# Designed miniproteins, single chains, continued (4), part 111

Each design is a single chain, and the fold is of that chain. pLDDT is the mean over its residues in the fold that is shown.

## One batch from the design tools (miniprotein)

Design m15865
Fold by ESMFold2-Fast:
Structure m15865 (fold): chain A 62 residues (1-62)
Amino acid sequence: GHMDRLLSELGREMIERGVPESLINRVGQAIQNLRDAIENGASQDEIEQARKELKEEIERAK
């Protein structure tokens, strides 16, 4: 879906920036968690937590 495309694009941009493999793995896991939460209809709290975790991993990769 549209959200999946946006998450995939975000991950690609981080890879293009040459982030370390450890951070790529962490970002990938955070993207997967967010995608699963949204697509499986998880609670709002779980979705917000997954979004926050993704933001934290993105910040670490800056």
Scores: mean pLDDT 74

Design m15866
Fold by ESMFold2-Fast:
Structure m15866 (fold): chain A 85 residues (1-85)
Amino acid sequence: NSQIQQLMSQLPSSVQQVIQQGQQQMQGVYNSDPNDYDGINSVYQQTLSDVMKTGNDLNISPQQKTIGVQVINMIYQQIVNQSQS
């Protein structure tokens, strides 16, 4: 979580909000059905699209876009891996 928070701090607040909303939606799907891999992946893909759109609207750097994608991927993996505990 500290690594995700450190990466998030490098992004504009608008992009951070999109990522946080996506995390909440993915977690909500997981809490309803931990085996709904398609549902969780669908939210993940939508969040990636929303991050890229918001990033383009804000003219963020390619480096910040890469960080945004990495953060969302890390969050997705953490949520999916909860089922293996």
Scores: mean pLDDT 84

Design m15867
Fold by ESMFold2-Fast:
Structure m15867 (fold): chain A 68 residues (1-68)
Amino acid sequence: MPTIGQRIEANFRRLGELQAEDPENPLAREAARLLSEFIEASLAGASDEERQAIVDRAEALLDEAEAQ
């Protein structure tokens, strides 16, 4: 099973691919906001549960963007 760190790295890669295709994609922009929120939460000492919830939301948005 991938770690939270591995999931974040995969999500940043997916985000980069989506932004290369369409820099104005609103779902990709919202996913970028959530990934930024993850970094802020991590620096603030957020729990693994809180960090995982943010990653889960970002992954759902990236999945939706890729399904277009």
Scores: mean pLDDT 80

Design m15868
Fold by ESMFold2-Fast:
Structure m15868 (fold): chain A 78 residues (1-78)
Amino acid sequence: AEEIAERARELALKGKLEEALELLLEAADKYHGDDVLKLVGAKLRAIGAYIEAKRYLEEGKREEAAEILEEEARIIAE
């Protein structure tokens, strides 16, 4: 869980939001792939985090983008 959250943060700090989104979607499949409702919820969280992080990066708020992706990765990987 923490390793995935840390990787998502690193990718966001490097501006690699698409790779961070892929990581979160992969985590959703890994941790919730056998529960359709949880899987859908986790993927929606991943997409929402990506959209919000992208807005933060457009404003130059790279740390805030990293925090959102890190926190959502942690939630998805529980």
Scores: mean pLDDT 84

Design m15869
Fold by ESMFold2-Fast:
Structure m15869 (fold): chain A 70 residues (1-70)
Amino acid sequence: DVEKLIKEVIEEFKRTGKAQSRSTTTPDGRTVAVVVEKKYFDNPNESPPKVRIRTFDPRGDLLSEEEFEI
């Protein structure tokens, strides 16, 4: 469950204050990798935490990448 993985990674980040990463496999055989970290490229002095989600097909080819702030 990708939604559950995203929630767990965000909760662990909020609990520890440290960058977190996890991955899971969906029922259709895709791999979803989720990363949460505090600092990103746009504003080095005051960057909000960001979530990055990358999805790979069953062969390991990158299908999509998306990012959002939390």
Scores: mean pLDDT 74

Design m15870
Fold by ESMFold2-Fast:
Structure m15870 (fold): chain A 87 residues (1-87)
Amino acid sequence: MLEEIEEELRKAGIPEEDIKIVLEAAEKVTDEELLYAAILLRKEENKMTKSDLEAEEKLKDVELNEENVKIAKEYLKLTQRLHQEIV
């Protein structure tokens, strides 16, 4: 699965540095950590929704790895950047 993602990203012309970020996120980051990272990015931009507040409360009882959340934030920033370049 990770090898297939890597090959698809290379075929799409994504830089090796960016591919490494995607692969590291795919290997280490949980769905909960990815969700929390997305909430933190929206919080920093003062764009939190009611659903973000509810999700943050639910995540309070989940053990999150701070380093994985950091990786997830870098991944989300990368996907947002790539989407802007394609569109």
Scores: mean pLDDT 74

Design m15871
Fold by ESMFold2-Fast:
Structure m15871 (fold): chain A 68 residues (1-68)
Amino acid sequence: GNAGGNGAAGAHDLGKLNGGVVDRDELLEMLRKGGMSEEEVEAVRKALPAERIVSTREAVAAAMKAGL
């Protein structure tokens, strides 16, 4: 049974305001400029969601998962 719970509406909006959103390709280019190898950039790419635009928080989480 699914219980209907009213959570904090706008948490998604707060995430955008606090860190904004970045283009997936733009993020990967920034990592290359930061001195990362193509293999490390590829690891971050695989850790990112399939969406074109990702939140800064998800980008950081993906980088941490890649061992950065």
Scores: mean pLDDT 66

Design m15872
Fold by ESMFold2-Fast:
Structure m15872 (fold): chain A 120 residues (1-120)
Amino acid sequence: MTEELKKEFGKYLESIKDKIEELYKVFNATIPADPKKFGIPLEVAVALFLTLDYLYNVKGIKNPSLQTVIDTLVELGFDEKDARWAAFVLLNPFGNTEKISLEEFKEAIKKVAEKFGVKL
């Protein structure tokens, strides 16, 4: 049920509030591209990353399919077109090592958390 997933994701977001700088390092290692250069909103790129982390650490899903990630983002209330584009571009990296700043990451993760009633 969509409401149960959103509530569980909100609890996950509260659990990571003291780990933002660690997650920033993992984000830049996992997504070796600046999402803005591909027209991907930073909120959607960060939500994609957090969804992968949630699926791995909360659900025990180590290698989710692209469709599973897209479906989870859509169920969490993100736009299907944005979720699909972000998943296809960012999870199939072409050797770009560009990074977003910690401040951009903190702002994006804060906006994602606000959608679930969580204050980071």
Scores: mean pLDDT 82

Design m15873
Fold by ESMFold2-Fast:
Structure m15873 (fold): chain A 79 residues (1-79)
Amino acid sequence: SEEEERFQRALEKRWAELDIDGDGTVTREELRAAFEKATGVVLPDEVIDRWFARLDRDGDGTITKEELEAWLREEYFPP
Protein backbone atom coordinates (compact mmCIF):
# COMPACT_ATOMS: atom_id res chain seq x y z
CA SER A 1 0.00 0.00 0.00
CA GLU A 2 1.00 3.66 -0.22
CA GLU A 3 1.28 3.80 3.57
CA GLU A 4 3.63 0.81 3.55
CA GLU A 5 5.76 2.37 0.79
CA ARG A 6 5.92 5.68 2.68
CA PHE A 7 6.92 3.83 5.86
CA GLN A 8 9.65 1.89 4.04
CA ARG A 9 11.09 5.10 2.57
CA ALA A 10 11.09 6.75 6.01
CA LEU A 11 12.77 3.69 7.52
CA GLU A 12 15.46 3.63 4.81
CA LYS A 13 16.17 7.35 5.21
CA ARG A 14 16.46 7.13 9.00
CA TRP A 15 18.50 3.92 8.78
CA ALA A 16 21.00 5.54 6.40
CA GLU A 17 21.47 8.36 8.93
CA LEU A 18 21.90 5.94 11.86
CA ASP A 19 24.06 3.28 10.17
CA ILE A 20 26.99 5.62 9.53
CA ASP A 21 29.50 2.75 9.08
CA GLY A 22 27.19 0.79 6.74
CA ASP A 23 27.67 -2.44 8.68
CA GLY A 24 23.93 -3.21 8.96
CA THR A 25 23.81 -2.59 12.72
CA VAL A 26 23.78 0.43 15.04
CA THR A 27 25.58 0.66 18.39
CA ARG A 28 24.77 3.03 21.25
CA GLU A 29 27.72 5.20 20.22
CA GLU A 30 26.56 5.38 16.59
CA LEU A 31 23.01 6.28 17.65
CA ARG A 32 24.30 9.06 19.92
CA ALA A 33 26.75 10.34 17.29
CA ALA A 34 24.09 10.41 14.56
CA PHE A 35 21.68 12.52 16.62
CA GLU A 36 24.45 14.79 17.90
CA LYS A 37 25.68 15.36 14.33
CA ALA A 38 22.16 16.06 13.05
CA THR A 39 20.98 18.36 15.88
CA GLY A 40 24.06 19.37 17.88
CA VAL A 41 22.32 17.98 20.98
CA VAL A 42 23.73 15.27 23.23
CA LEU A 43 21.05 12.71 24.06
CA PRO A 44 20.77 11.74 27.75
CA ASP A 45 22.03 8.22 28.51
CA GLU A 46 18.62 7.38 30.02
CA VAL A 47 16.92 7.98 26.65
CA ILE A 48 19.47 5.91 24.75
CA ASP A 49 19.24 3.12 27.36
CA ARG A 50 15.44 2.97 27.06
CA TRP A 51 15.60 2.87 23.25
CA PHE A 52 18.16 0.06 23.33
CA ALA A 53 16.23 -1.91 25.96
CA ARG A 54 13.20 -1.77 23.65
CA LEU A 55 14.92 -2.15 20.26
CA ASP A 56 17.72 -4.64 21.03
CA ARG A 57 15.52 -7.73 20.83
CA ASP A 58 18.47 -10.00 19.97
CA GLY A 59 20.36 -8.97 23.12
CA ASP A 60 23.62 -8.55 21.21
CA GLY A 61 24.14 -4.88 22.12
CA THR A 62 23.23 -3.59 18.64
CA ILE A 63 20.08 -2.53 16.81
CA THR A 64 19.27 -4.10 13.43
CA LYS A 65 17.14 -2.51 10.72
CA GLU A 66 14.45 -5.14 11.42
CA GLU A 67 14.33 -4.22 15.13
CA LEU A 68 14.06 -0.52 14.28
CA GLU A 69 11.32 -1.28 11.74
CA ALA A 70 9.30 -3.27 14.29
CA TRP A 71 9.51 -0.43 16.84
CA LEU A 72 8.61 2.27 14.30
CA ARG A 73 5.57 0.25 13.18
CA GLU A 74 4.34 0.25 16.79
CA GLU A 75 4.70 4.06 16.88
CA TYR A 76 3.32 4.86 13.39
CA PHE A 77 0.50 2.29 13.34
CA PRO A 78 -0.90 2.22 16.89
CA PRO A 79 -3.88 -0.10 17.46
Scores: mean pLDDT 65

Design m15874
Fold by ESMFold2-Fast:
Structure m15874 (fold): chain A 99 residues (1-99)
Amino acid sequence: SEQKKAVLQTLINELDLIIEEAKKKFPEFTCDENVPLSSLFPPGFLEELCEIIESADPVKLNELVSGLKELSKTPEGLCKVIVLKKYLKSVLESNKCVL
């Protein structure tokens, strides 16, 4: 529980930095944050995400963060990162990684 919360908080903080930096490139950017995460990512992504969070594997966590940085280079990708951060916050609050 404590390890999982620490991993989630670290990911949320990393996503905040990615979003802040990307918004400097897209100042007129707007995004619908209420779009379901399942519509923005391929099938199985949430399952893999939950496994990465539960395992706290530093290699997989670093690969995830690197992929999200790359994704944030476009407005569409930035929107996906914002929605993912909202999901991670809900996981932190509920203490449930829901598929």
Scores: mean pLDDT 80

Design m15875
Fold by ESMFold2-Fast:
Structure m15875 (fold): chain A 64 residues (1-64)
Amino acid sequence: GSLQDLVAEELKKAFGFEPGQGTVNNQAKAIEDFCKSGQTLSKENYPDNVYITPAALEKICAQV
C-alpha cells in the first residue's frame, strides 16, 4: 500500500478507531519528513507531533 495506507493502519491501532483523512495526510507528511531527516530515533528525540509508536515509525522509515 501507499505511505498513507501504512500510516492509517498504525493510527487505527494507536487510536482504536478509523482516523480521518486529514489526520492521515498530516501524519504521513510528518513521518516522511522525519524519515528523510536521517535522525536516529530515541526516547528523547521522538517527535511529539507523531501519534504512532516508535516501533511503527522505524518500520515505516525502513520502507521509504
Scores: mean pLDDT 77

Design m15876
Fold by ESMFold2-Fast:
Structure m15876 (fold): chain A 90 residues (1-90)
Amino acid sequence: EEALRDRVRVVLARIADLLARHLSPEVLAEAQGLLGEAVLLLERGDYAGAIAQLERLRELAERHVEDEEVLAEITRLLDEALALLRELAA
């Protein structure tokens, strides 16, 4: 369980780094809010809540990330985090 939680944290940090390089400051603030909420929900064991925040983040990234390769990497990382969160929820 703790190893899965640590893996989610690592994946979310990679997503944060990519978003910081590829989003405007205003959109980045919204994305950081969603990521911060997902981390808080993860720490509280609310995996369903964390999943919902990451799904909102996916929509934000799809609307605002212009680089198709970067969007594909963000989507891959989000899918990885979502899969790990679903394992924690089970």
Scores: mean pLDDT 87

Design m15877
Fold by ESMFold2-Fast:
Structure m15877 (fold): chain A 92 residues (1-92)
Amino acid sequence: MEEERRRAIEEVVEYAKELVKEYPKVSEEELLDGLEERVRVLLAVGATVEQIKELVETYAKALEESGGDRNVAARAEIEKARELGLDVSFLG
């Protein structure tokens, strides 16, 4: 449902904003960049909101540990998605 997808996206975005407080080297702007589209894609492959929150946390942690390297963060998120059993072959 469109409303259910919108609510899921909003919940993940709010989670990401709170998550920035735990990762002080990650900016809100860096974490939110492209997040809404990634959430839509993950929902389309059957990810739950709880799984998506775990992926966002994995991204934030990898982004902080790499000093802002978005490629390292994206790779960590993809590997975590595979561990959760999500079909992410389209993400590289």
Scores: mean pLDDT 79

Design m15878
Fold by ESMFold2-Fast:
Structure m15878 (fold): chain A 58 residues (1-58)
Amino acid sequence: MMSKEERAQKAVAARFGPTPDLSDPAVRAELARLAEELGLSVETVVNAARRLRQIAAQ
């Protein structure tokens, strides 16, 4: 069973790659749309995007 966080991370990675630019308002808007598509909060999807960037930076 996939967690909400894991599901959000996979969806963000598939759409934006491993390092989504969170300073880009267009990326922020697409993350909000993705949250709606997944039935998740915008906060969950934005946090997933931050997690991906942290993993890629290591």
Scores: mean pLDDT 79

Design m15879
Fold by ESMFold2-Fast:
Structure m15879 (fold): chain A 84 residues (1-84)
Amino acid sequence: SPEAAVDRAVDRVREAVKQGLTPEELDALIDEIRAELAKYMPPELADFVARVLRGVAEQARHLSPEEADRLIDETRRMLRELVA
């Protein structure tokens, strides 16, 4: 489902933030996520979701682990509602 695809994408971003991926590694991950999302939703929506996740990942890198997890969880809720 689109919601399950969003859940997987968000979990991959959470792990990437925890691992401290470089901007280049994060860009590559987001490209993979965008391609996967496009299997479950229109390409324009997949592009939008991927762009949101890229921005959230960048913001989360500058937050405490607890604040990052909160931001990522809030993003999951919003994106699930958007793709439903």
Scores: mean pLDDT 88

Design m15880
Fold by ESMFold2-Fast:
Structure m15880 (fold): chain A 88 residues (1-88)
Amino acid sequence: MEEYEKLKKEAEEVIKNKGSEEELLELARKFYELGKEYFKKKKYEEAYEYLNLALEILSTIKPPSKEAIELEIEIGVLALEIAVELVT
């Protein structure tokens, strides 16, 4: 998972440098899309790790925007779908 470590470092740098809300939202969406892609590949652990990165980024948007809240809800739904697949 060298790609994951690289993307995690990139996320940490954007957060540290006080990236714009737009940049933070785009980065969170990118990780959400990666989470969906890994879910389709049945790589549930990797999918969950990408969803966690998206949530960490969204948590830096204070106060939370409507777009940040909506994306957080979508991530929560996908996390529940992962849980269903793991117990089915």
Scores: mean pLDDT 79

Design m15881
Fold by ESMFold2-Fast:
Structure m15881 (fold): chain A 65 residues (1-65)
Amino acid sequence: MSEEEIREKLLSLLSPEQQELFNKAVEALKKKDYDTAAELFGLLSVNMSEEAKKLAKELFDKIKK
């Protein structure tokens, strides 16, 4: 699954508020601000489904490498 496909699928599982936090986390990760990205993903994960958490982890691994 491509990075774009994972992102689209993940966003479809998130509320608009969660989508905003997710976009901020991805931007932090792309800037190599791993501490901010981890904090934002942590906040998201409290209210995320297990499927959404798996997709977020796959996307994180794909962007970080």
Scores: mean pLDDT 76

Design m15882
Fold by ESMFold2-Fast:
Structure m15882 (fold): chain A 100 residues (1-100)
Amino acid sequence: MSKEEIAKEVARKAVDTIKQTIKSMKDVSEEDKAAFEAKLDELLKKFEEGEISLREFVEGVNKELEELIKKSNLSEESKENIKTLKQLLEDAVKKIEELM
C-alpha cells in the first residue's frame, strides 16, 4: 500500500472511530451529532480529493471537536473523551508524517 493510501485509510478509520464515540455520548444532542458528522464527512472528502493536506484535515477535525467541548451541558467524562480523541488523532498524524 502506498503512503498516500495508508494516510487515507487511517483518516477514514479515525473519522469512523470519532463518529462512533460521539454517537455513544448521551449528553450531545442528535442535532449536534448530525452537524458534527456532516463536517467530518466534508473534511474527509476534501482530504481524499486532495483539496486539503493531512495536517489541515487534522486541524479541521480538532477545531470541530473543540467547538463540541465548548457546548454547555457536556459532562466532564464527555469532555475528557473528546480531548482523548483529539490526542489520538494528533498521535496518528505524527506516525503518518514520519512515514511520508
Scores: mean pLDDT 78

Design m15883
Fold by ESMFold2-Fast:
Structure m15883 (fold): chain A 93 residues (1-93)
Amino acid sequence: MSFALRLAQEIIDIIKNSKTREEAMEKVRKLVDRTFDDPEQRKRLLEGAERAIELYQKGDEEGMIQAVVDGVAEAFDLSEEQRKRLLEELLKS
């Protein structure tokens, strides 16, 4: 849980503090490559991040957080309960 929460927070921070989609995706890719050896886990996180960036650019911050949570939950194979707790913690921030 704490590692998944930290990773989700770092991805959200990258998205919010990046000036372009390209900058955000490059920073997320570097983070994901350092974190995971499994190509499927990397793919799920990158797909989640890409969707999150699109939502954030449209002004949907809650949708962005949800997309990051979805990607992290799929990468870590989190239960529905763990995914819900992760989302609730991030929405409180």
Scores: mean pLDDT 83

Design m15884
Fold by ESMFold2-Fast:
Structure m15884 (fold): chain A 81 residues (1-81)
Amino acid sequence: VSEERLEAEVLLALAEIYVAIVKKYFDKFTTQEEIDEAIKVLNKAIEMAEEAKRLYPELQGEADEVIADAKKLIDELNKKK
């Protein structure tokens, strides 16, 4: 396993964890500050997933799913404002 592949796999796993946490606590984000912080976490997950597919293109499918999920959650969070 190359260092780039390992880094990409770790970045994608962290992005998946960030998205999963926001999904789990979605109904608990009620204040503007909490919603903005959740969106910030999702944007970080998108950046990490994009970096993962750049480092190891074989992860593109999995990374694109994480990016799509994060973008949907951002749209849903923006509707709560």
Scores: mean pLDDT 87

Design m15885
Fold by ESMFold2-Fast:
Structure m15885 (fold): chain A 80 residues (1-80)
Amino acid sequence: AEEKIENLEELAKLWIENAEKLSKTVSKEEFEEQVKDLIKHLEEYKKEVLASDLPEEKKERLIKIIEETKKKLEELVKKK
């Protein structure tokens, strides 16, 4: 359970770092499309977390990571 949360935090960091690199190399339209697809993936994962048998505290922590990641991605699109 803790290991899965730590893995999501590391993946989120990698996704943000990759998105920052992409924002410098691709067009605004292409970047917005790729970010939209990633946000859809994060929303699907959020639904899986909410439907899971995980303790409420762990669900809240995972949801927080997902929401913070979505916010950072949206901010990168706005700055592009």
Scores: mean pLDDT 77

Design m15886
Fold by ESMFold2-Fast:
Structure m15886 (fold): chain A 87 residues (1-87)
Amino acid sequence: SELEAIKERLERLLREAIENNGVVAPEQAAEMEALYQRLQREDPALAYEVGLFAFDLLLERMPPLSAEQQARVEQVRQKLLEEKEKA
């Protein structure tokens, strides 16, 4: 339950940062990093879920991708999913 709350908080902070065009105070960036590192240590699967969440949010804000760029994005997404499955 505590790790799920950390995941929820981190995803909220990431959404706010992305919606604010990546402008984040250094103190907030440090907090986000600390929360992410804790998830990686204690529940790697939840950490990968946060990574996938951030990846999807960033993709939604990108202009239309070329076929080459889309293939690279799909490779990265697949790798993240595979790493989550192994966690």
Scores: mean pLDDT 79

Design m15887
Fold by ESMFold2-Fast:
Structure m15887 (fold): chain A 68 residues (1-68)
Amino acid sequence: SDRTFRDNIRRGQRLARQLDSTGPVGSSVARGVRGSIRQGMQGSNDTGIDQVRDGIQVAEDALRRQRG
């Protein structure tokens, strides 16, 4: 749904901000996550939803690796 899509965009943006705060490597990953979210927003279809979801997954994996 549109609400779920918007919620996922906000979640991805929040995770990207967390990555930015972790240092240069995190900032690089955050740029990629924000790029995926931007592309997803432009698509506004199943492909766009998948791009936002994939960006969130990359961000979560990066934060998990940083925590050990």
Scores: mean pLDDT 76

Design m15888
Fold by ESMFold2-Fast:
Structure m15888 (fold): chain A 98 residues (1-98)
Amino acid sequence: AQAARNQAEADGLIANLKKIVDETKKFLDEAAKKTSPEEAEQFRKEYERIQKLGDEATAVARAGGSAGVDEAGSLYNQIKEEAERVKKRAEELLKKLG
């Protein structure tokens, strides 16, 4: 039972990681179209960092039982906070330009 629960929890975390990374990319791609080439390049670098963290969290979730799921959950929270920070920066930039 525990192994099946850990697998279901890992699958859920992996799905949530993919969703937040994909949604962040779409948001930053749209923001990049409305800003300078220099700011668009910064958004690209910020997305690449978030993507790398998402890949690391996914690998941890796949590799480790309960401990791996717990660590992946911690990384998911970090990724969520970073994604929210980057989106807020993009919103503030667009507000200043409009």
Scores: mean pLDDT 80

Design m15889
Fold by ESMFold2-Fast:
Structure m15889 (fold): chain A 82 residues (1-82)
Amino acid sequence: MQEAENKVKAARAGIQSGKTIYERNPKLSFGAYQAYETAAKRAEEGAEIAKDTPLAQEAKKLYEEARKNAEFYKKLEEEQKK
């Protein structure tokens, strides 16, 4: 379970980093995208490890949030380069 907790912690940190990167400089949308992609991967790993525990529910929520944000910033980055 500690491994799953570490993955969830990493996912939360990644989401926070993604928000901070873009809020400080909108031109860093790709950096935000990468942070959210990494967070989504960590959350997915955490959910699989903790699948029968309350931590799995939290990890799944973080995965959905990170994935949604990653898609948003990826699309935004593509628009900025048009």
Scores: mean pLDDT 78

Design m15890
Fold by ESMFold2-Fast:
Structure m15890 (fold): chain A 77 residues (1-77)
Amino acid sequence: AEELARLTLEASLTGDEELREEARERFEEIAKDPEELRRAYEAGARLGAEELRRRGASEEEAEEYLELGLKKIRESL
């Protein structure tokens, strides 16, 4: 879960298509276990919110990002 979240964040930050493809393949494997997939998305939402804070986003923007991510997870998984 955490490794997939870190890989997804790195791919998003670098724009590396190889990392994006690797993350996709990892998602397909984890998608066979809904609880593990949910943990991966939750870890990704938390890491994304923290990265927004590091880039100077407001606490409100980071919280909205996290809440939106968690809402999508609850609606999809």
Scores: mean pLDDT 74

Design m15891
Fold by ESMFold2-Fast:
Structure m15891 (fold): chain A 67 residues (1-67)
Amino acid sequence: MSEAEQLALLEADIARLREIFDTLPREEQEALVEHLRGLAAFLEAQGLTELAALLRRAAAELEARLA
């Protein structure tokens, strides 16, 4: 699987997470944001910068919804 294929699949998964996010309890919403931030940092450390950027953006958008 290429990075472009991985990126497309991750974009689809994030879109699904956004759809269900508002239905989750607050503690699960917070845990999900933290999980996405952790994954982004891990992927960036591995040199997967495009995947990391996508996850960081998704985490920031979801975190803003908690404010």
Scores: mean pLDDT 81

Design m15892
Fold by ESMFold2-Fast:
Structure m15892 (fold): chain A 85 residues (1-85)
Amino acid sequence: SMDAKKHLEEAKEALKQGKGSEAARKAGHAGGLAGKAGDVELAREALKVAHEAVKIAEDPAKASGGAIAAMGGLVEAGLRQGLPP
């Protein structure tokens, strides 16, 4: 969806600025929206961004929450399309 793409773009911009926790939160939200839409490719990209965000985050606990949300989105998208994660 357009909303999921917008959140993913904002997450990538936050990541480029070194804002790991913010990038992870936005990537998690993008992944969740992609999951509801069944968009496996977008959900996978969101998870990748979330993982990169966790590596640079000053608050790993907050960043991990975003990565968990993104993973959940990927699983949901995959199940909707009959694909394994």
Scores: mean pLDDT 82

Design m15893
Fold by ESMFold2-Fast:
Structure m15893 (fold): chain A 87 residues (1-87)
Amino acid sequence: LEELARRAREQARALTRKAIEAGKAEELRETLERERELLEADTSLSPEEARLLAAAARGVAEAAEEAGDEETAEAARELAEIAERKA
Protein backbone atom coordinates (compact mmCIF):
# COMPACT_ATOMS: atom_id res chain seq x y z
CA LEU A 1 0.00 0.00 0.00
CA GLU A 2 2.85 2.43 0.84
CA GLU A 3 4.25 2.01 -2.68
CA LEU A 4 0.83 2.70 -4.22
CA ALA A 5 0.42 5.76 -1.99
CA ARG A 6 3.85 7.07 -3.03
CA ARG A 7 2.99 6.60 -6.72
CA ALA A 8 -0.44 8.22 -6.26
CA ARG A 9 1.21 11.26 -4.66
CA GLU A 10 3.86 11.54 -7.40
CA GLN A 11 1.29 11.17 -10.19
CA ALA A 12 -1.06 13.71 -8.59
CA ARG A 13 1.83 16.20 -8.36
CA ALA A 14 2.67 15.77 -12.06
CA LEU A 15 -0.95 16.00 -13.25
CA THR A 16 -1.64 19.03 -11.04
CA ARG A 17 1.40 20.87 -12.39
CA LYS A 18 0.19 20.25 -15.96
CA ALA A 19 -3.37 21.34 -15.12
CA ILE A 20 -2.19 24.61 -13.58
CA GLU A 21 0.16 25.30 -16.53
CA ALA A 22 -2.83 24.73 -18.85
CA GLY A 23 -4.89 27.34 -16.99
CA LYS A 24 -7.24 24.74 -15.46
CA ALA A 25 -6.68 25.72 -11.80
CA GLU A 26 -10.30 26.84 -11.28
CA GLU A 27 -11.66 23.59 -12.73
CA LEU A 28 -9.25 21.64 -10.52
CA ARG A 29 -10.47 23.52 -7.42
CA GLU A 30 -14.10 22.78 -8.36
CA THR A 31 -13.21 19.09 -8.67
CA LEU A 32 -11.46 19.10 -5.28
CA GLU A 33 -14.50 20.72 -3.63
CA ARG A 34 -16.86 18.14 -5.15
CA GLU A 35 -14.60 15.28 -4.01
CA ARG A 36 -14.49 16.76 -0.50
CA GLU A 37 -18.30 16.87 -0.29
CA LEU A 38 -18.59 13.29 -1.57
CA LEU A 39 -15.89 12.07 0.81
CA GLU A 40 -17.54 13.71 3.83
CA ALA A 41 -20.85 11.99 2.98
CA ASP A 42 -19.30 8.58 2.21
CA THR A 43 -19.22 6.20 5.19
CA SER A 44 -18.21 3.18 3.05
CA LEU A 45 -14.65 4.27 2.19
CA SER A 46 -12.06 1.67 3.24
CA PRO A 47 -8.97 2.75 5.23
CA GLU A 48 -6.80 1.71 2.28
CA GLU A 49 -8.84 3.82 -0.17
CA ALA A 50 -8.74 6.76 2.25
CA ARG A 51 -4.94 6.45 2.53
CA LEU A 52 -4.51 6.49 -1.25
CA LEU A 53 -6.84 9.47 -1.61
CA ALA A 54 -4.98 11.33 1.16
CA ALA A 55 -1.65 10.69 -0.60
CA ALA A 56 -3.01 11.94 -3.94
CA ALA A 57 -4.51 15.05 -2.32
CA ARG A 58 -1.16 15.79 -0.61
CA GLY A 59 0.48 15.56 -4.03
CA VAL A 60 -2.01 18.07 -5.45
CA ALA A 61 -1.33 20.44 -2.53
CA GLU A 62 2.45 20.21 -2.99
CA ALA A 63 2.32 20.94 -6.73
CA ALA A 64 -0.14 23.82 -6.23
CA GLU A 65 2.07 25.37 -3.52
CA GLU A 66 5.13 25.09 -5.80
CA ALA A 67 3.15 26.86 -8.56
CA GLY A 68 2.03 29.63 -6.18
CA ASP A 69 -1.65 28.63 -6.36
CA GLU A 70 -2.55 29.05 -2.68
CA GLU A 71 -6.31 28.50 -3.21
CA THR A 72 -5.82 25.14 -4.92
CA ALA A 73 -3.24 24.12 -2.31
CA GLU A 74 -5.68 24.94 0.50
CA ALA A 75 -8.54 22.99 -1.12
CA ALA A 76 -6.26 19.98 -1.62
CA ARG A 77 -4.94 20.13 1.96
CA GLU A 78 -8.51 20.14 3.28
CA LEU A 79 -9.37 17.09 1.16
CA ALA A 80 -6.22 15.32 2.41
CA GLU A 81 -7.06 16.02 6.06
CA ILE A 82 -10.58 14.61 5.69
CA ALA A 83 -9.23 11.51 3.91
CA GLU A 84 -6.57 11.04 6.62
CA ARG A 85 -9.28 11.07 9.32
CA LYS A 86 -11.08 8.22 7.48
CA ALA A 87 -7.90 6.15 7.05
Scores: mean pLDDT 81

Design m15894
Fold by ESMFold2-Fast:
Structure m15894 (fold): chain A 87 residues (1-87)
Amino acid sequence: MPSLETVKLALGSEVRYIGENVLSEEEIEHFKEKVDELLKQYPEHAKELAEFIIEKLKEAEKKSKNEQAKKNLREMKEYMEKVLEEL
């Protein structure tokens, strides 16, 4: 299994990609599914990972130059905030 730090680096890179590119609805749903699976694989760190993703989504929204990419990041943030409430 990769280290928690390696997982965080990969997640940070994927969130940055969402902020720099206009992803389709299908691609956003695939990201949500990957995150759900990841949190199940690291149950002891699920809350930490969810909080990390939310912070990276906020950072990416501030840096993004594209309105649709910002909307995708906001949708992901709202989804992750709901996930965090369930943890």
Scores: mean pLDDT 83

Design m15895
Fold by ESMFold2-Fast:
Structure m15895 (fold): chain A 76 residues (1-76)
Amino acid sequence: EEIKELEIKLTNLQVARDLLQVAADYLRELASKAREKGDTEKAEQYERDAQNAESGLAGTQADIDELKKKLEELRK
């Protein structure tokens, strides 16, 4: 049944989103600590990595929203 496959996909995307959020938060914390220590180069590297994770979050959230709409339509 398509509904079950989409529910599994949704769960996998939610896990991916949560992992990307943890990664983004961790990288932002590392950037903050690097700046506190005066290590501007490392801070900038962590900020760039955090931005990449945040971009991945936006994409994953869009996929989640699309799947939720499709599931809502199929459940009617």
Scores: mean pLDDT 84

Design m15896
Fold by ESMFold2-Fast:
Structure m15896 (fold): chain A 105 residues (1-105)
Amino acid sequence: REERLNRLVTPSPLLRDLLHRITGSTAETWTVGELLDALIAHLEARGQLRRLPDGRIELAPDSAFRKLTGEERRVLTLEELEELLLRWLAEAGLISEEVVREVLE
């Protein structure tokens, strides 16, 4: 898992602009882990999800994130959230489909 999270990703220009706006970083290449950490922190700051005391993630019922992903589950593990984000990013054309294949097997 850790080795897969260290895989380098070149985000699309739209995703890179978002990452610059939320992190201040102008980096053109991110690790999968850094990308996911930045996006999850942004979603939490926007009230789209929250961390539960047991380490699971609760998705806001009417969040834009739930509508964009089609996720019907209210509560996910961190790993399930990471898989959901990577699949959605690739489907939206924001990262390469090869990243999803290599990280999620």
Scores: mean pLDDT 79

Design m15897
Fold by ESMFold2-Fast:
Structure m15897 (fold): chain A 64 residues (1-64)
Amino acid sequence: SLEEKVEELRKRLREAIENDDYEAGAQAIVELAKLFEDKGWDEINKVLEEAQEEVRRLRAEKAA
């Protein structure tokens, strides 16, 4: 399902942040956005904003 794909990509993003794997992190974000490409740019922008917030949160957790 869409939800399962989102969860898998979010796990990959979290792992990439923990490993400082910028390429893997960027790829996970792009794949997350592509899951919503049929919904148009407003949904893609929302997904990208949510992903940016997730990155900020995970980086803060790692730095603590």
Scores: mean pLDDT 78

Design m15898
Fold by ESMFold2-Fast:
Structure m15898 (fold): chain A 70 residues (1-70)
Amino acid sequence: GPVTDEVIAALAAIGRRHGAAGLAAAAVGMQSGDPRAAPGLTEEQVRAGHAASPEELSAALRRAAEAAGL
């Protein structure tokens, strides 16, 4: 799908720096398609999240949380 391992790595970096709250904010930003709502993600990464199904995005966030030690 549109969420690549590079996007998951970027989300994991947000999780390591800002915890679960940072991941939740990034998820909202991706769902909105607004790069300003997801600091730490590129416009391409936000668009990839916006194009993803809810199931794909949920799976990516779980993998990112695991990689971040959350």
Scores: mean pLDDT 84

Design m15899
Fold by ESMFold2-Fast:
Structure m15899 (fold): chain A 96 residues (1-96)
Amino acid sequence: MLSKAEKEAIVKERIKALLESQGEKPTDEEVDEILKSYDKDGDGVLSLEEFKRFLREFVKNWTGSDEDVEKRLKIWDKDGDGVLDFDEFVAMLSAK
């Protein structure tokens, strides 16, 4: 199991990759500011609700319905670790 610091590092890298997939070029500092704006608990890891808000606000080409997103997030967060499979999210954003 990953430590809190390792989970935070993975989330930052995934956010950066997600933004780059949408044509953005974020710096590590910009990713930190995004994480801080959505990490209301200050734990350095995005909750499912915080990640959903991020996707809806910053990803204009999000193709999933609210119901489909909720259903998939519940499956991915089955173990209750609060960290999503961002590789699948990036793949979904790239598909029609």
Scores: mean pLDDT 57

